# Ledger of designs, part 101: designed miniproteins, single chains, continued (3)

Each design is a single chain, and the fold is of that chain. pLDDT is the mean over its residues in the fold that is shown.

## One batch from the design tools (miniprotein)

Design m11724
Fold by ESMFold2-Fast:
Order: structure tokens, then C-alpha cells, then sequence
Structure m11724 (fold): chain A 92 residues (1-92)
């Protein structure tokens, strides 16, 4: 359920990510997820931001949550994208 506040925080996170301000992107995505914890796309982008900072453990945790939620929602593309990022970081 996308509240207007959760959506704005998510979009703010995307803007920070585009500017390569990954720490502020993480803060914005975490605030968005506090309001909407089932936003699979926000979990995926949180994982990307952690990966950019080299925090691969937190990136994998975020991608695993994104893949789980994407599967529950029937979003095959997002599920596969999250799993591919996990595999890349684990070098499996």
C-alpha cells in the first residue's frame, strides 16, 4: 500500500541514488520502507545502494527481501533481478 509519504520518500531515495549520494539514498529508502515494508522495488533499490557502498551483507539481505516480496506479488522480473544481484555478490 503506497502512502503519498512513502512514495515521496522512495522518489527522494531514487534522486539521491542518481546523484551518487548512496548514504542519503539508503536513509530515504529505509524511511519509505518503515511506512511500506512490502515495497519490493524499494527493497531492491536499498540493496543496490548498499552494494554501491560495498556493504554486500546488507545488500544481500535487502535483495533477499525484494525477491521474497516480488515472488509473493507475482513480479517475476523483479524476483529474477534480485536473485541475479545476490548471485553476483556471492560469486556462486
Amino acid sequence: ELSPEALELYLQGLRYFAQKDYEKAIEAFEKALALDPKDAQAWYNLGLAYAKLGDYEKAIEAYEEAAKLAKELGDKSLEEAAKAEIDKLKKE
Scores: mean pLDDT 88

Design m11725
Fold by ESMFold2-Fast:
Structure m11725 (fold): chain A 75 residues (1-75)
Amino acid sequence: GLKERSEEFLRKAKEIEEELPELKELAEKLREIAENYEKADREERSKLRFEFLDIEAEVARYKKEKEEKEKKEKE
């Protein structure tokens, strides 16, 4: 439902804030998507879902880079 999707976006935003504070801007964008998702019509919700996927891809890319950097410095 709408609540579950909104909560998913908020959970992701919180995870980014806690794990990757340097990506605060992406976390804020996810919170905005969550807020707008309940207000939006069906067509707009589809667009917001695409934006969410783009953000997830960017976060995943950043996490990979950060993990590799840490491994290289520690090991």
Scores: mean pLDDT 78

Design m11726
Fold by ESMFold2-Fast:
Structure m11726 (fold): chain A 100 residues (1-100)
Amino acid sequence: NAEKLLEEIDKQIEEHDKRVEELISKGYPEDFIKEVDEGVLDLALAVLERIIENRKDDPEFAEKMRKVLEKIRESKDPKVQRRAILALLRGEFELAEKIL
């Protein structure tokens, strides 16, 4: 079920955000923090791509999602990418495009 998968990835991103903040407060170097953050981003993008594939019966949804994902992949700012992904997970396509 796509909804359960989205809830699981949302919780993983939220838990990871708290871990990243804890690492920053403990004085971990920024490069290490970026590497950890990028791992969650790649997982979230893979999950969204799989959701598109599973919903081929809804071509309008698939097209909207693919367009936003392309913009996310073209973004060079991981923080902006994460915010856009969170908006997509809520079904807020217009908000995701505005964030990008």
Scores: mean pLDDT 68

Design m11727
Fold by ESMFold2-Fast:
Structure m11727 (fold): chain A 71 residues (1-71)
Amino acid sequence: LSEAQRLEAEAALYQIRGAIYKKIGDPEAAEYYRKAAELYREAAEASEDPALAEEFRRLAEIAEELAEELE
């Protein structure tokens, strides 16, 4: 796996955990979504493909918005 692929995979796992925690009403959900956003931004920075970098930044924004919904 490339560094970008590794970071994307980690981000996806954090986002999944965030969704689970949100469903059960756990306040840790917001922290997991923020961590996912951070990792997606790192994946975008590590990506050499502009289209993939743009997609990763979009996913980071979605994860950040999900965290904000839980404030």
Scores: mean pLDDT 83

Design m11728
Fold by ESMFold2-Fast:
Structure m11728 (fold): chain A 82 residues (1-82)
Amino acid sequence: VSREELEAEVEVAMHVIAAAVHRIIAERAEDPKEKAEHLRKAADHYEEAARIAERAGLPEEEVERLRRLAEEARREAEKLAE
């Protein structure tokens, strides 16, 4: 594994952790607006993780999984904004 690939894997992991934290905050929040905001932040972190993974040449299935997680969080946030 190259230095660049290893650094990318660490950055992806950090963004996934950040997304998970925002999902937990959203679950615990009482205000729908606050829930939606944290779900959007989770989606942004998953999307950034996917971009980093794709740029670093990580497996396509990993990139696709991260993009699906971002889309799911984005859809949940949108439903709360209705």
Scores: mean pLDDT 87

Design m11729
Fold by ESMFold2-Fast:
Structure m11729 (fold): chain A 55 residues (1-55)
Amino acid sequence: MLSEEEIKEAAERLKELVPGMSLEDAEKGVRAVAELGLAETAEEAVKQALKLGGM
């Protein structure tokens, strides 16, 4: 499971990749991925959040 530090790092990365996304929304997406156990690193969390955010 991701640490709080990794969640924040992934949220910053996700915000940079999705124009118009707030840090709060990015953090929610990354947190959902972490809670589902879909990623063990900040990088994978960004990738999974992008997939989930598409719907």
Scores: mean pLDDT 77

Design m11732
Fold by ESMFold2-Fast:
Structure m11732 (fold): chain A 76 residues (1-76)
Amino acid sequence: SMADDAALGAQLLAAADEAEVERLMERAGISEEGRALVREVLAAKRGESAAGAGEGKAETLVEALARLARTARAEE
């Protein structure tokens, strides 16, 4: 539901560790395709962050995660 999607998105953003993110995805019952997408986006953002490039990346990550959460849930 909408409330569940919003809560999941917030929890993913609050998660500091990869293990926490994976646990949240498992609990939410996200499809394999959805999990793959979430992992790919997070890995890509981490790689970009390591290269440095100023600030504002947190806002972009938040937006990307929100979009993915909605899309992944829609697959279910």
Scores: mean pLDDT 59

Design m11733
Fold by ESMFold2-Fast:
Order: C-alpha cells, then structure tokens, then sequence
Structure m11733 (fold): chain A 84 residues (1-84)
C-alpha cells in the first residue's frame, strides 16, 4: 500500500510536469481551461496529502488514483484539441 501510494504520487508528479511543459504551446483559452481543470482536481491532492500524513496508505492510494486519472484525462483532452 505505501509503495503503491508513493508510485502513484510519482506518476502524478510526472503528469503534472508534462501538462506544465504543454502550457506554453497552447492558446490562451486552452491554457486557461487546463488550469481550471487542474484546480478542480486539487481537492483529491489535498485529501491524498492528509491521508499520507495520517499514515492511511489505502485512502492515500484511492485519492492519488483519482487525481492521476483526472490529470491523464486532461492531458488526453489537450492532445485531442491540439490534433484538431
């Protein structure tokens, strides 16, 4: 559970870095949409951090999985928009 939570946290950080690297290549409107969607995911990160601090590795894993899934979906939507 702890190792999985740490792995998911690392994957989430990688997705965030990829999204941040894309931001300068996007239109202002698309960049604003990406930032807004990322802000919407923030509660999942906050809950994951709280669970990690409490030593609740299972709850941390659940929240990190949700945050990662949202980040990956956002990236896929950006890639689709850029391909159009």
Amino acid sequence: AKEKAEELRKRLEEEKKLLEEMLPTLSPELAAAVRALWEAAAPHFEKAIEALAAGDWKAAEEHLRKALAEAQAHRAAIEAALAA
Scores: mean pLDDT 72

Design m11734
Fold by ESMFold2-Fast:
Structure m11734 (fold): chain A 72 residues (1-72)
Amino acid sequence: MDLDQMIKDLEESLSLHPNDAHTWALLGDVYLQKGDYEKAIEYAQKALSLDPNNGYAQRVLYLAQQKKKEKE
């Protein structure tokens, strides 16, 4: 699947539902898959600011932080 198309679809969803923590977490996961760990961290943190109990966002944040540390 085209990750860039997924980003576009998720950004369009967020324009209609900006407080959807799950969509922010999905956007973070897509950036994690692209290797953009900084954006993955930002979007996972945004998801957690909206829903601190979102286990998916917590997992995305953890993995992105680990990958960023390995890349440095």
Scores: mean pLDDT 84

Design m11735
Fold by ESMFold2-Fast:
Structure m11735 (fold): chain A 76 residues (1-76)
Amino acid sequence: MSTSQVMQAVGYGGQAVQAASDGDYQKAQQYVDRARQVDPTIGDITRQIVDAIMNGDYQTYQDYSQRMRQIVIDGM
């Protein structure tokens, strides 16, 4: 997978998490969908993080944020 694709998917993922933190869940879902089109694995993990934010599930948020960090490191 190209570094450019990983960076683009992670960028959309970051925008999704920011939108969810701002309470804009419609915008968050749009960025999750864009991330999934670039990289389904990054998109699925981003969706889990967004869902955890929406549900106040701190443990799931921590677990999937750690998985996202690991994918970024392994993809570089």
Scores: mean pLDDT 80

Design m11736
Fold by ESMFold2-Fast:
Structure m11736 (fold): chain A 71 residues (1-71)
Amino acid sequence: SDAELLERAKELVEEGEELIKQEKYVEAMKKYAEAYRLLSQLPVTEETRELQKRAFENGIKAAKKLVEKYK
């Protein structure tokens, strides 16, 4: 159901944020990508738009941190 997909997407975003705290940037990016994929299957609402934005922006932040490790 849409409610189950939304709940899973929220869980994935939270898991990604915890992985960032652990400096596990690649794993975090995978969680955000999966969250974005699930959210893209849901109706466009304020909540789904905000979660998609959060997943996207946090994914970019994780990617930047990963790049910094190779500089």
Scores: mean pLDDT 85

Design m11737
Fold by ESMFold2-Fast:
Structure m11737 (fold): chain A 81 residues (1-81)
Amino acid sequence: DKEVIELAKEAIELAEKGDLKGAAEKLLEAAKLAGEKGVIPLLTAIGFQLRAIGLQIDAELGRAKAEDVIALAEELIKLVE
């Protein structure tokens, strides 16, 4: 799905720039859209949303790592191709 892939790619670009909060927000948008479109199973979409929320919390606490955001975005891209 092109729209989900583009949102996940935006999350990767933001993470590479050090905007980990923005990256986690885009990744949550991508996971929500994937669930709404039914391009992945509902439980899988919920799992990605919860993981993205965890990354948002880590970003607010200054604990987020770009590698974790990028890895989750790449997992989502692989499932929606």
Scores: mean pLDDT 86

Design m11738
Fold by ESMFold2-Fast:
Structure m11738 (fold): chain A 56 residues (1-56)
Amino acid sequence: SAAEREAKLMELIDAVIAAQPPPGSDLFAELVRANRALGLGLSDEEIREMMREFGI
């Protein structure tokens, strides 16, 4: 569902914020790193599609 995808994206964003990446970091790369750290099992394509769906 859209709500489930939004919840997963918010969890990834919270993890990126907590990690405090260097200025100028690529958001997609940081979300991929967060997904791997959290073990959410999302593909790179799924993360990119979620970013597109939610306008980030």
Scores: mean pLDDT 83

Design m11739
Fold by ESMFold2-Fast:
Structure m11739 (fold): chain A 62 residues (1-62)
Amino acid sequence: SPETERLVDKAIEMIEFIKSQEKNEEIKKELEKIIEQLRKNRDDPEKVKELIAEFFQLLEEM
């Protein structure tokens, strides 16, 4: 849906901003992988949900 796609685009913007502030190269790589997967699966709400959960788990380790 257009709402889901817009939400995914906003999530990508947020994650890219966090990545730009990050100094740890391994964490940057993991954030980039999540961004890439969100772009590939932007029309799959279940996969997007899984990827967002993965992102929040990564944030807890930062």
Scores: mean pLDDT 83

Design m11740
Fold by ESMFold2-Fast:
Structure m11740 (fold): chain A 96 residues (1-96)
Amino acid sequence: MSERIERLVRAAEEALGFLRQKLEENKDADPGTRRLLEEAIELVEKALEHARNGDLSGVASYVAALGILAMEASIQGHEETAKAIEEAVRRILDAL
């Protein structure tokens, strides 16, 4: 459990850094792209808080919310943003 939690925390921190970089790259992008990335960052920050507390159920809940956000982004035509959010989900799930 401790090793799994450490791996999960590291994966969530890496996912957070990845999304923050994507937001910086898209700072001059349309408001929809920026909003989706900001929302994804907030969800990963919450997943990270739950991971640090060993709350796997909380992590799973926020990862599910990220999956829904990625689907929303894709439906709205923000395909690159959707792929970035999906990559964040993949990184966290691979560590779970």
Scores: mean pLDDT 87

Design m11741
Fold by ESMFold2-Fast:
Structure m11741 (fold): chain A 65 residues (1-65)
Amino acid sequence: EEEEFEREVGTALALISLAIAKLDPDKEKAVEWVEEQVRRLYEEGWISEEDYEALLKDIEALRKE
């Protein structure tokens, strides 16, 4: 129950953070910020390991800009 809600909210927050980072013209700051947001969500149990891994790949794509 709570775990399911946390996963839904955590995934949404992570995706919103990634979307915000994609709009930021400063890629270095955006990558650092979204990496920290996603890491905290994972450490707090708000996102799954699979979602965390997928998000890290998207963050790496931002860094390659």
Scores: mean pLDDT 76

Design m11742
Fold by ESMFold2-Fast:
Structure m11742 (fold): chain A 95 residues (1-95)
Amino acid sequence: GEEAFKAGNYDEAIKKYEELIKKDPNNAQAWLNLGRAYLAKGEYDKAIEYFNKAIEIDPSLKASALRGIAAAYFLKGDTEKGRKYWEEAKKLEGL
């Protein structure tokens, strides 16, 4: 997954994470990684949905998922929402 992600092979990464989720829908890490892959492809709304799903399943991933949601909103041009989620992520990370 990580090698394909670094190579910009996001479609291969997406396919792998979707297969993991099909086998185990409670795999929060796979939902988080699926969100990251869609973010990298510029599919910001899908990225936000999948980051929220990761938080729902495993709240310990909230800081990482909120950083992804913030990035998606900034890249969509929604600076106010981007800032809101980024500040929430920083607070959780003790920054």
Scores: mean pLDDT 85

Design m11743
Fold by ESMFold2-Fast:
Structure m11743 (fold): chain A 118 residues (1-118)
Amino acid sequence: SSEKKAQELIQKGLEYYRQGKYEEAIKYFKEAIKTSTNPKLLTRAYMGIAMSYGDMGKYDEMREYLDKMVETTKQLSPQDQEMVLLSLATTASAYKSKGDLEGAKIFDEAAKKVAEIL
């Protein structure tokens, strides 16, 4: 199915992200976005792109994809919306811990937008 293929593409994107191969990660996440219209999969792919741009210090692109993620989050169940909020807060804390205060601030701004949906 298109959903299974999108999930596999997201997993490959995450593998490249873990290796610090951010451009390759983004390519896989963008392919996942083209493969499925499922809001949960789109939300995961947008998060992966935002994290990749964040780790590259590309904060404008990071904000763009977090805004797309906030929009797809509106289509999720309340439980999945809470999981997105937790993921954003956890990621903001991780960025702060590594000294990336601007990246942390951007994730906190996205978390605030998701909290307004809840």
Scores: mean pLDDT 92

Design m11744
Fold by ESMFold2-Fast:
Parts: structure tokens; C-alpha cells; sequence
Structure m11744 (fold): chain A 70 residues (1-70)
């Protein structure tokens, strides 16, 4: 599950950098983004998915963060 998410994020990062192949740096960056999102709960997840180009997921977690905000 998490490995698949890392793969998807790494693919997006590689594509943004114009590379056809996923590198170790791309996977490491994806892992950092997912860890950041996990640590900061919905707000962090929204930011991580926005960076990955997954606006659908970013919007969902942004909405959850808003619900939890005082």
C-alpha cells in the first residue's frame, strides 16, 4: 500500500523533472512528502498530494483539515 503510494509520487516527481525513469532521489523525495503528510495529519496529507499533482486527494484531505480546524 504505502510502497504503491511512494511509486505514484516518485513517478510524478520524475515526470515533473522530465525524466522517463524513476531514480532513488525521486523515491526518497516521495517518501519524505508522505512522511510529512502523515505527521501533520490531514493538512500535511493535503500538501503532499498537491505536490504530487493529485488534486483530487489534496482537496479531500484539505476538506478534512478544515472540518477539524477550530
Amino acid sequence: MEQQQIDQLAQAIAAENGRPEVTEEDREEARKILEFGRLTAPEGKAAAYEIAGREDLAEEYRRRAEELRR
Scores: mean pLDDT 67

Design m11745
Fold by ESMFold2-Fast:
Structure m11745 (fold): chain A 71 residues (1-71)
Amino acid sequence: SRDEKFREVFKKYDKDGDGVLDKKELEEVLRSLGLNPSDEWVERMVKAADGDGDGVIDFDEFKRLMHAFLT
């Protein structure tokens, strides 16, 4: 499914293995999916998904972001 592919990509770019992605890792994920977002767009999306204000997103936040962006 699409969610399984998002999880595979998430884990591939979770270089620290901590279960979260920063802005730079998210940007790499989006490019791997054939997307070319601006830095400003990625920063805004991370801020919108990041409920804790720590500058990282977990898989559930990432999945919501991907569904919002690709739908």
Scores: mean pLDDT 72

Design m11746
Fold by ESMFold2-Fast:
Structure m11746 (fold): chain A 83 residues (1-83)
Amino acid sequence: TVEENARATAEAAYEAAKKLSEEERKALLEQAEAEAEEAIAAGLPPEVAELALEALRAALEGDLERARELLTEAGRLAVEAEA
């Protein structure tokens, strides 16, 4: 489900974040922002991209529950956009 995928993604990002330096977190966010811009150009709704980026920031800051909530919402909006 969207919720299961969001949870797994948030947990993976959270676990990865525990091993990252501040410089590595910044580099990861810059890469994710570039990927989001490319995805929007390819047809992804900007709201979905923004929620996914905010979820990554939450996971990197250690807020696993907020990351799950944001990824769940992003997933729901993405499914609606494809319908």
Scores: mean pLDDT 79

Design m11747
Fold by ESMFold2-Fast:
Structure m11747 (fold): chain A 88 residues (1-88)
Amino acid sequence: SEELDEALRKLLEEASKAKTPQEVIEIMRKAAELFKGEGVIVRNVAMTAAYLAYLDGDADLAYEIYKQALKNKRTASEVYRLWIERKK
């Protein structure tokens, strides 16, 4: 959904600016609630994208990886692997 993608982009921007693990955990919980209706795999991918945005401080990269994971039906573990590959 375009509305879900836009809402996630805002959460990823917040995550990229988070300074503590507690802040990102709260953002990840918001992502989980936002994607609750999309199924476990999609929800976990969205949560992982928020965590990656926090680790790198880069919301745009996290969103790109999220879109690539959904297009290729990847799991949260594969999202993390894609993130590592994009950082090389």
Scores: mean pLDDT 80

Design m11748
Fold by ESMFold2-Fast:
Structure m11748 (fold): chain A 67 residues (1-67)
Amino acid sequence: GDAAEAARAAATAATAAGGAGSGAIVPKLMHYQAGAEGEEAARLAAEGAAEAGSPDWVRHGKQAASL
C-alpha cells in the first residue's frame, strides 16, 4: 500500500540526509528487506507505525541498523 511505499521512501531519505554512514546503513536495511523475512518485517513495521500514530519506528530502525 501507499503507507508501506511512503515508509520505505522516508527511511531511505532519512538515512541519505541524516548521516556520514548513510551508505553503510542503507545496504544493511536493504539486505534485510530483500529477503522474505525482511519484506514481512517491513510490512509489520509500517502497520506498527500506523497503529502508534507516529514514525517512531523510522528513528528506532535507523538506530538499530547503525549498531
Scores: mean pLDDT 50

Design m11749
Fold by ESMFold2-Fast:
Structure m11749 (fold): chain A 78 residues (1-78)
Amino acid sequence: TRAEIIKDALERIREVLAKSDNPADQRAAELTARALEAAERKDYKTAAELAREAAALSTNPAVAEALREVARELERLA
């Protein structure tokens, strides 16, 4: 389902961020994990907010863009 694709994307993004030695990326990984938990309980509004916060902290532009796209998709589910 669309929700399953979004959760898979959040999990992959979290893994990429967690591999970074940058503290900002590590904080973004924590926010992404919280976004995934919110999505699992169907709190898509909170999940989208957390994904946008993670995007703002990410030092990798491609990861930030992926998080913004995921946030947009989560907003469509809310």
Scores: mean pLDDT 88

Design m11750
Fold by ESMFold2-Fast:
Structure m11750 (fold): chain A 60 residues (1-60)
Amino acid sequence: SEKIEKAREGARAGRAGDAAKAGELLRQAGFPVASEVAEKGGPAAAYAVGGAVMRDLEEG
């Protein structure tokens, strides 16, 4: 799923501290709340929501 791939990329960007990239990719993936938290909260918030999204995506 393209949305799952964008969510995974957004989560990785958030965990790397790239709040702007995390916000954009998470919005495209259909996670508008996570996107907004990352954009408004900056790198620390992006790191936290990136972790939460990665747990939701759970690869196995």
Scores: mean pLDDT 80

Design m11751
Fold by ESMFold2-Fast:
Structure m11751 (fold): chain A 68 residues (1-68)
Amino acid sequence: MKVVLSATLKSNPDVTVTIELPADADELSVQLAIAVESAILRGQGHSQEDIDAVAAELEAQAREAGLI
């Protein structure tokens, strides 16, 4: 089984971040995946506000899934 975390940028609904993790993923793996995706969005020129919102949504989904 796998867990899928997905969040869409508030300013651009065509941009969606998706992270696929095994259901037994540890907290470090989850946080690293979110950090990597945040770094990619920053490198693509997205605003810090949009990046923070996406990261917060992904973290919320990970908490609901029991991963963190």
Scores: mean pLDDT 82

Design m11752
Fold by ESMFold2-Fast:
Structure m11752 (fold): chain A 65 residues (1-65)
Amino acid sequence: AIKDTADMLRAIAAGVDAGIEIKIRIENGKVVAEVTYKTDAEYEAALKVKEELAKDGIEFRIHRL
């Protein structure tokens, strides 16, 4: 769907802007973005991306390495 494509592009752009590598998948027709962090700095960057994506209703999951 057009919204799925737009959500994917926004998630990718947010990850690039924050300097973190994100993984994208589709779950029940919704875009889900995921990141794995190993440092406090990466965690802080991930939280900023989560806040941005939450404005568009995009789910963002943060995992520790």
Scores: mean pLDDT 79

Design m11753
Fold by ESMFold2-Fast:
Structure m11753 (fold): chain A 79 residues (1-79)
Amino acid sequence: SELEERRKRLREMEEKIKEALKNTKDEEKLKEALEKIEEIEKQVLEETKDVDPENEEDRKYALELVEKGQEEAVEIILE
């Protein structure tokens, strides 16, 4: 499902940031972004725990929550 794919992308982003943290001079920013991504993942899991993946409206709502979280994480990295 799209929701599961987005959750997977958040986890993949977390792993990429962990790897970058080992090799970067801007360790504090990457650490901050990682912490934010972990918090976003936790929030998405909590907000979507009762979402029916077969319900179109529930899927759209959950996808919007994930997208918003990803945008927030990107802002921290780019800032």
Scores: mean pLDDT 65

Design m11754
Fold by ESMFold2-Fast:
Structure m11754 (fold): chain A 113 residues (1-113)
Amino acid sequence: MVEIVMSGGGTFKEGSSVTLSATATGDFNGILSVDWYRQKPGEERQELIFNFSFRAGGVPDRFSGSQSGNTFYLHISNLKVEDTAVYYARALVVVGDKLVVVEGPGVEVTVEA
């Protein structure tokens, strides 16, 4: 079974930077894409990054995606209080002859003024 393990959450001061990570583990043949989302309190879920490193429309340039092997990163510079959210990575994974969507458990990011 394939799993996404996430880390990098916590409480941060406004103006700092954070890197969140998502690592694919278990039995799989390959990863076709990884997308990053956030769920802000009281708001709809928002896509931030799609297909590993492409920024979604309207998302500020302080958000970026990168990868190394089976670990995928969301970089957020110059954190704002409004970035307080749960952040999720969602992967499209090849398992044998099947495509499987796997989502990580989410990591909480709290930004304080």
Scores: mean pLDDT 89

Design m11756
Fold by ESMFold2-Fast:
Structure m11756 (fold): chain A 70 residues (1-70)
Amino acid sequence: KEEEKAEFYRLLEEGNVDEAIEKLKQMVLEGKLSEGEFLRFLDALYSKVDPEKYDKELLKIRFEYLVKNA
């Protein structure tokens, strides 16, 4: 839903990166994201986080999305 997507961006704006990552994982598992939406959310995360610090978590999210849509 649009509310879930808005909450993700709100969490990022608040600097609550860990909660934003968990929200993205939830949306991926629930199949609520198109490929375009998923890529936009990843781009937003990369703009707000240190990629080196969160690389493993971001890689896991990306892998789970690919597996679910294989």
Scores: mean pLDDT 73

Design m11757
Fold by ESMFold2-Fast:
Structure m11757 (fold): chain A 63 residues (1-63)
Amino acid sequence: GGAAKSAEAAKKAAEEGDAVAAAVARHQMGLIGGPEEGRRGVEAGQAGDAEKAAEYAVKASES
């Protein structure tokens, strides 16, 4: 059950573009074994690409 919540956290961080929120989302993504997808999602969010960040967050939650 943690994957959906991790995806929501990453999507929220991407939408906000917040470095602190992005770090939290990355930490949670690590729990589901999707660190690369989680990292790409955080990077996309920080770059202002919320759609791409959400896509990577979903992919990470699918492992």
Scores: mean pLDDT 59

Design m11758
Fold by ESMFold2-Fast:
Formats: C-alpha cells, sequence, structure tokens
Structure m11758 (fold): chain A 55 residues (1-55)
C-alpha cells in the first residue's frame, strides 16, 4: 500500500495550510476570504487522503 506516499502528501498540504494561515493574518479582508477558501480546500484534500489511508 502507498500509505507512506499519502502521508507525505498530507504533511506537504499541512505545511501549505500553515503558510496560508500566516499570510491570511497579515492580509486585507478581501485577500483573507481568498486564503480561507484555499485553506478549506486543502483541509478537504487532507480528509480525502486520510480516507484513502484507512481504506
Amino acid sequence: KAKEVLQKRIDELKKKIEELEYKMKNASPELQEGYRKQIDTLKKKIEELKKEIEA
């Protein structure tokens, strides 16, 4: 099973979320909304990858 590859991808997505959260804190309200949507999309991808690991 490719569990190691999926776990590395999850770790990469988590790092990207942290970067976007940092940018969001220092951004204008319009940019904050954009970053929030990106973060939500990445969180959904992590949940999908976690389901693949469990399957």
Scores: mean pLDDT 81

Design m11759
Fold by ESMFold2-Fast:
Structure m11759 (fold): chain A 69 residues (1-69)
Amino acid sequence: SEEAEEKFKEAYLKAKEALEKKDFEEAEKYYEKAKKYLEEVLKDKPEEEKEKYLKALDEEFEYLKKKAE
């Protein structure tokens, strides 16, 4: 749903903002919320597509986390 997409974007933005502040605990918290909303966005997609998008999100977050350190 569009609501789930907006909640995903909001949660992921908050995770990135927390990384900018080097608040890694808060970043992980919002990242977990973002992953749950992304699962909802992708619920009707094939499992292979879900895994691909979740992996891409994990890789991007890890990259941003390393840049913040």
Scores: mean pLDDT 85

Design m11760
Fold by ESMFold2-Fast:
Structure m11760 (fold): chain A 88 residues (1-88)
Amino acid sequence: MSLETLALLLESLGIDLDRLRALVEAQPADLIDRATFAALLQQASDKPIPEEVQDLIFRELAALAGEADDGSLRKSALLAVLDRLQAL
């Protein structure tokens, strides 16, 4: 999906992008796996996020970062996409 479509999806789910970015930045690993990302995404929302939607968000972030959906993302690439989402 487009960056704008993803931003609308995250807003509709009540995801705090500032909190999500801070949680990602605080991770000590340079590589963030899908399970870790799902946990951080859920921590950035006050409401339960369905697993299918968490999976969709991870896949779309990987695509926007120019990375393969192999179950992990480079922390630097993920932060760059989150910065682009916040700038909209």
Scores: mean pLDDT 81

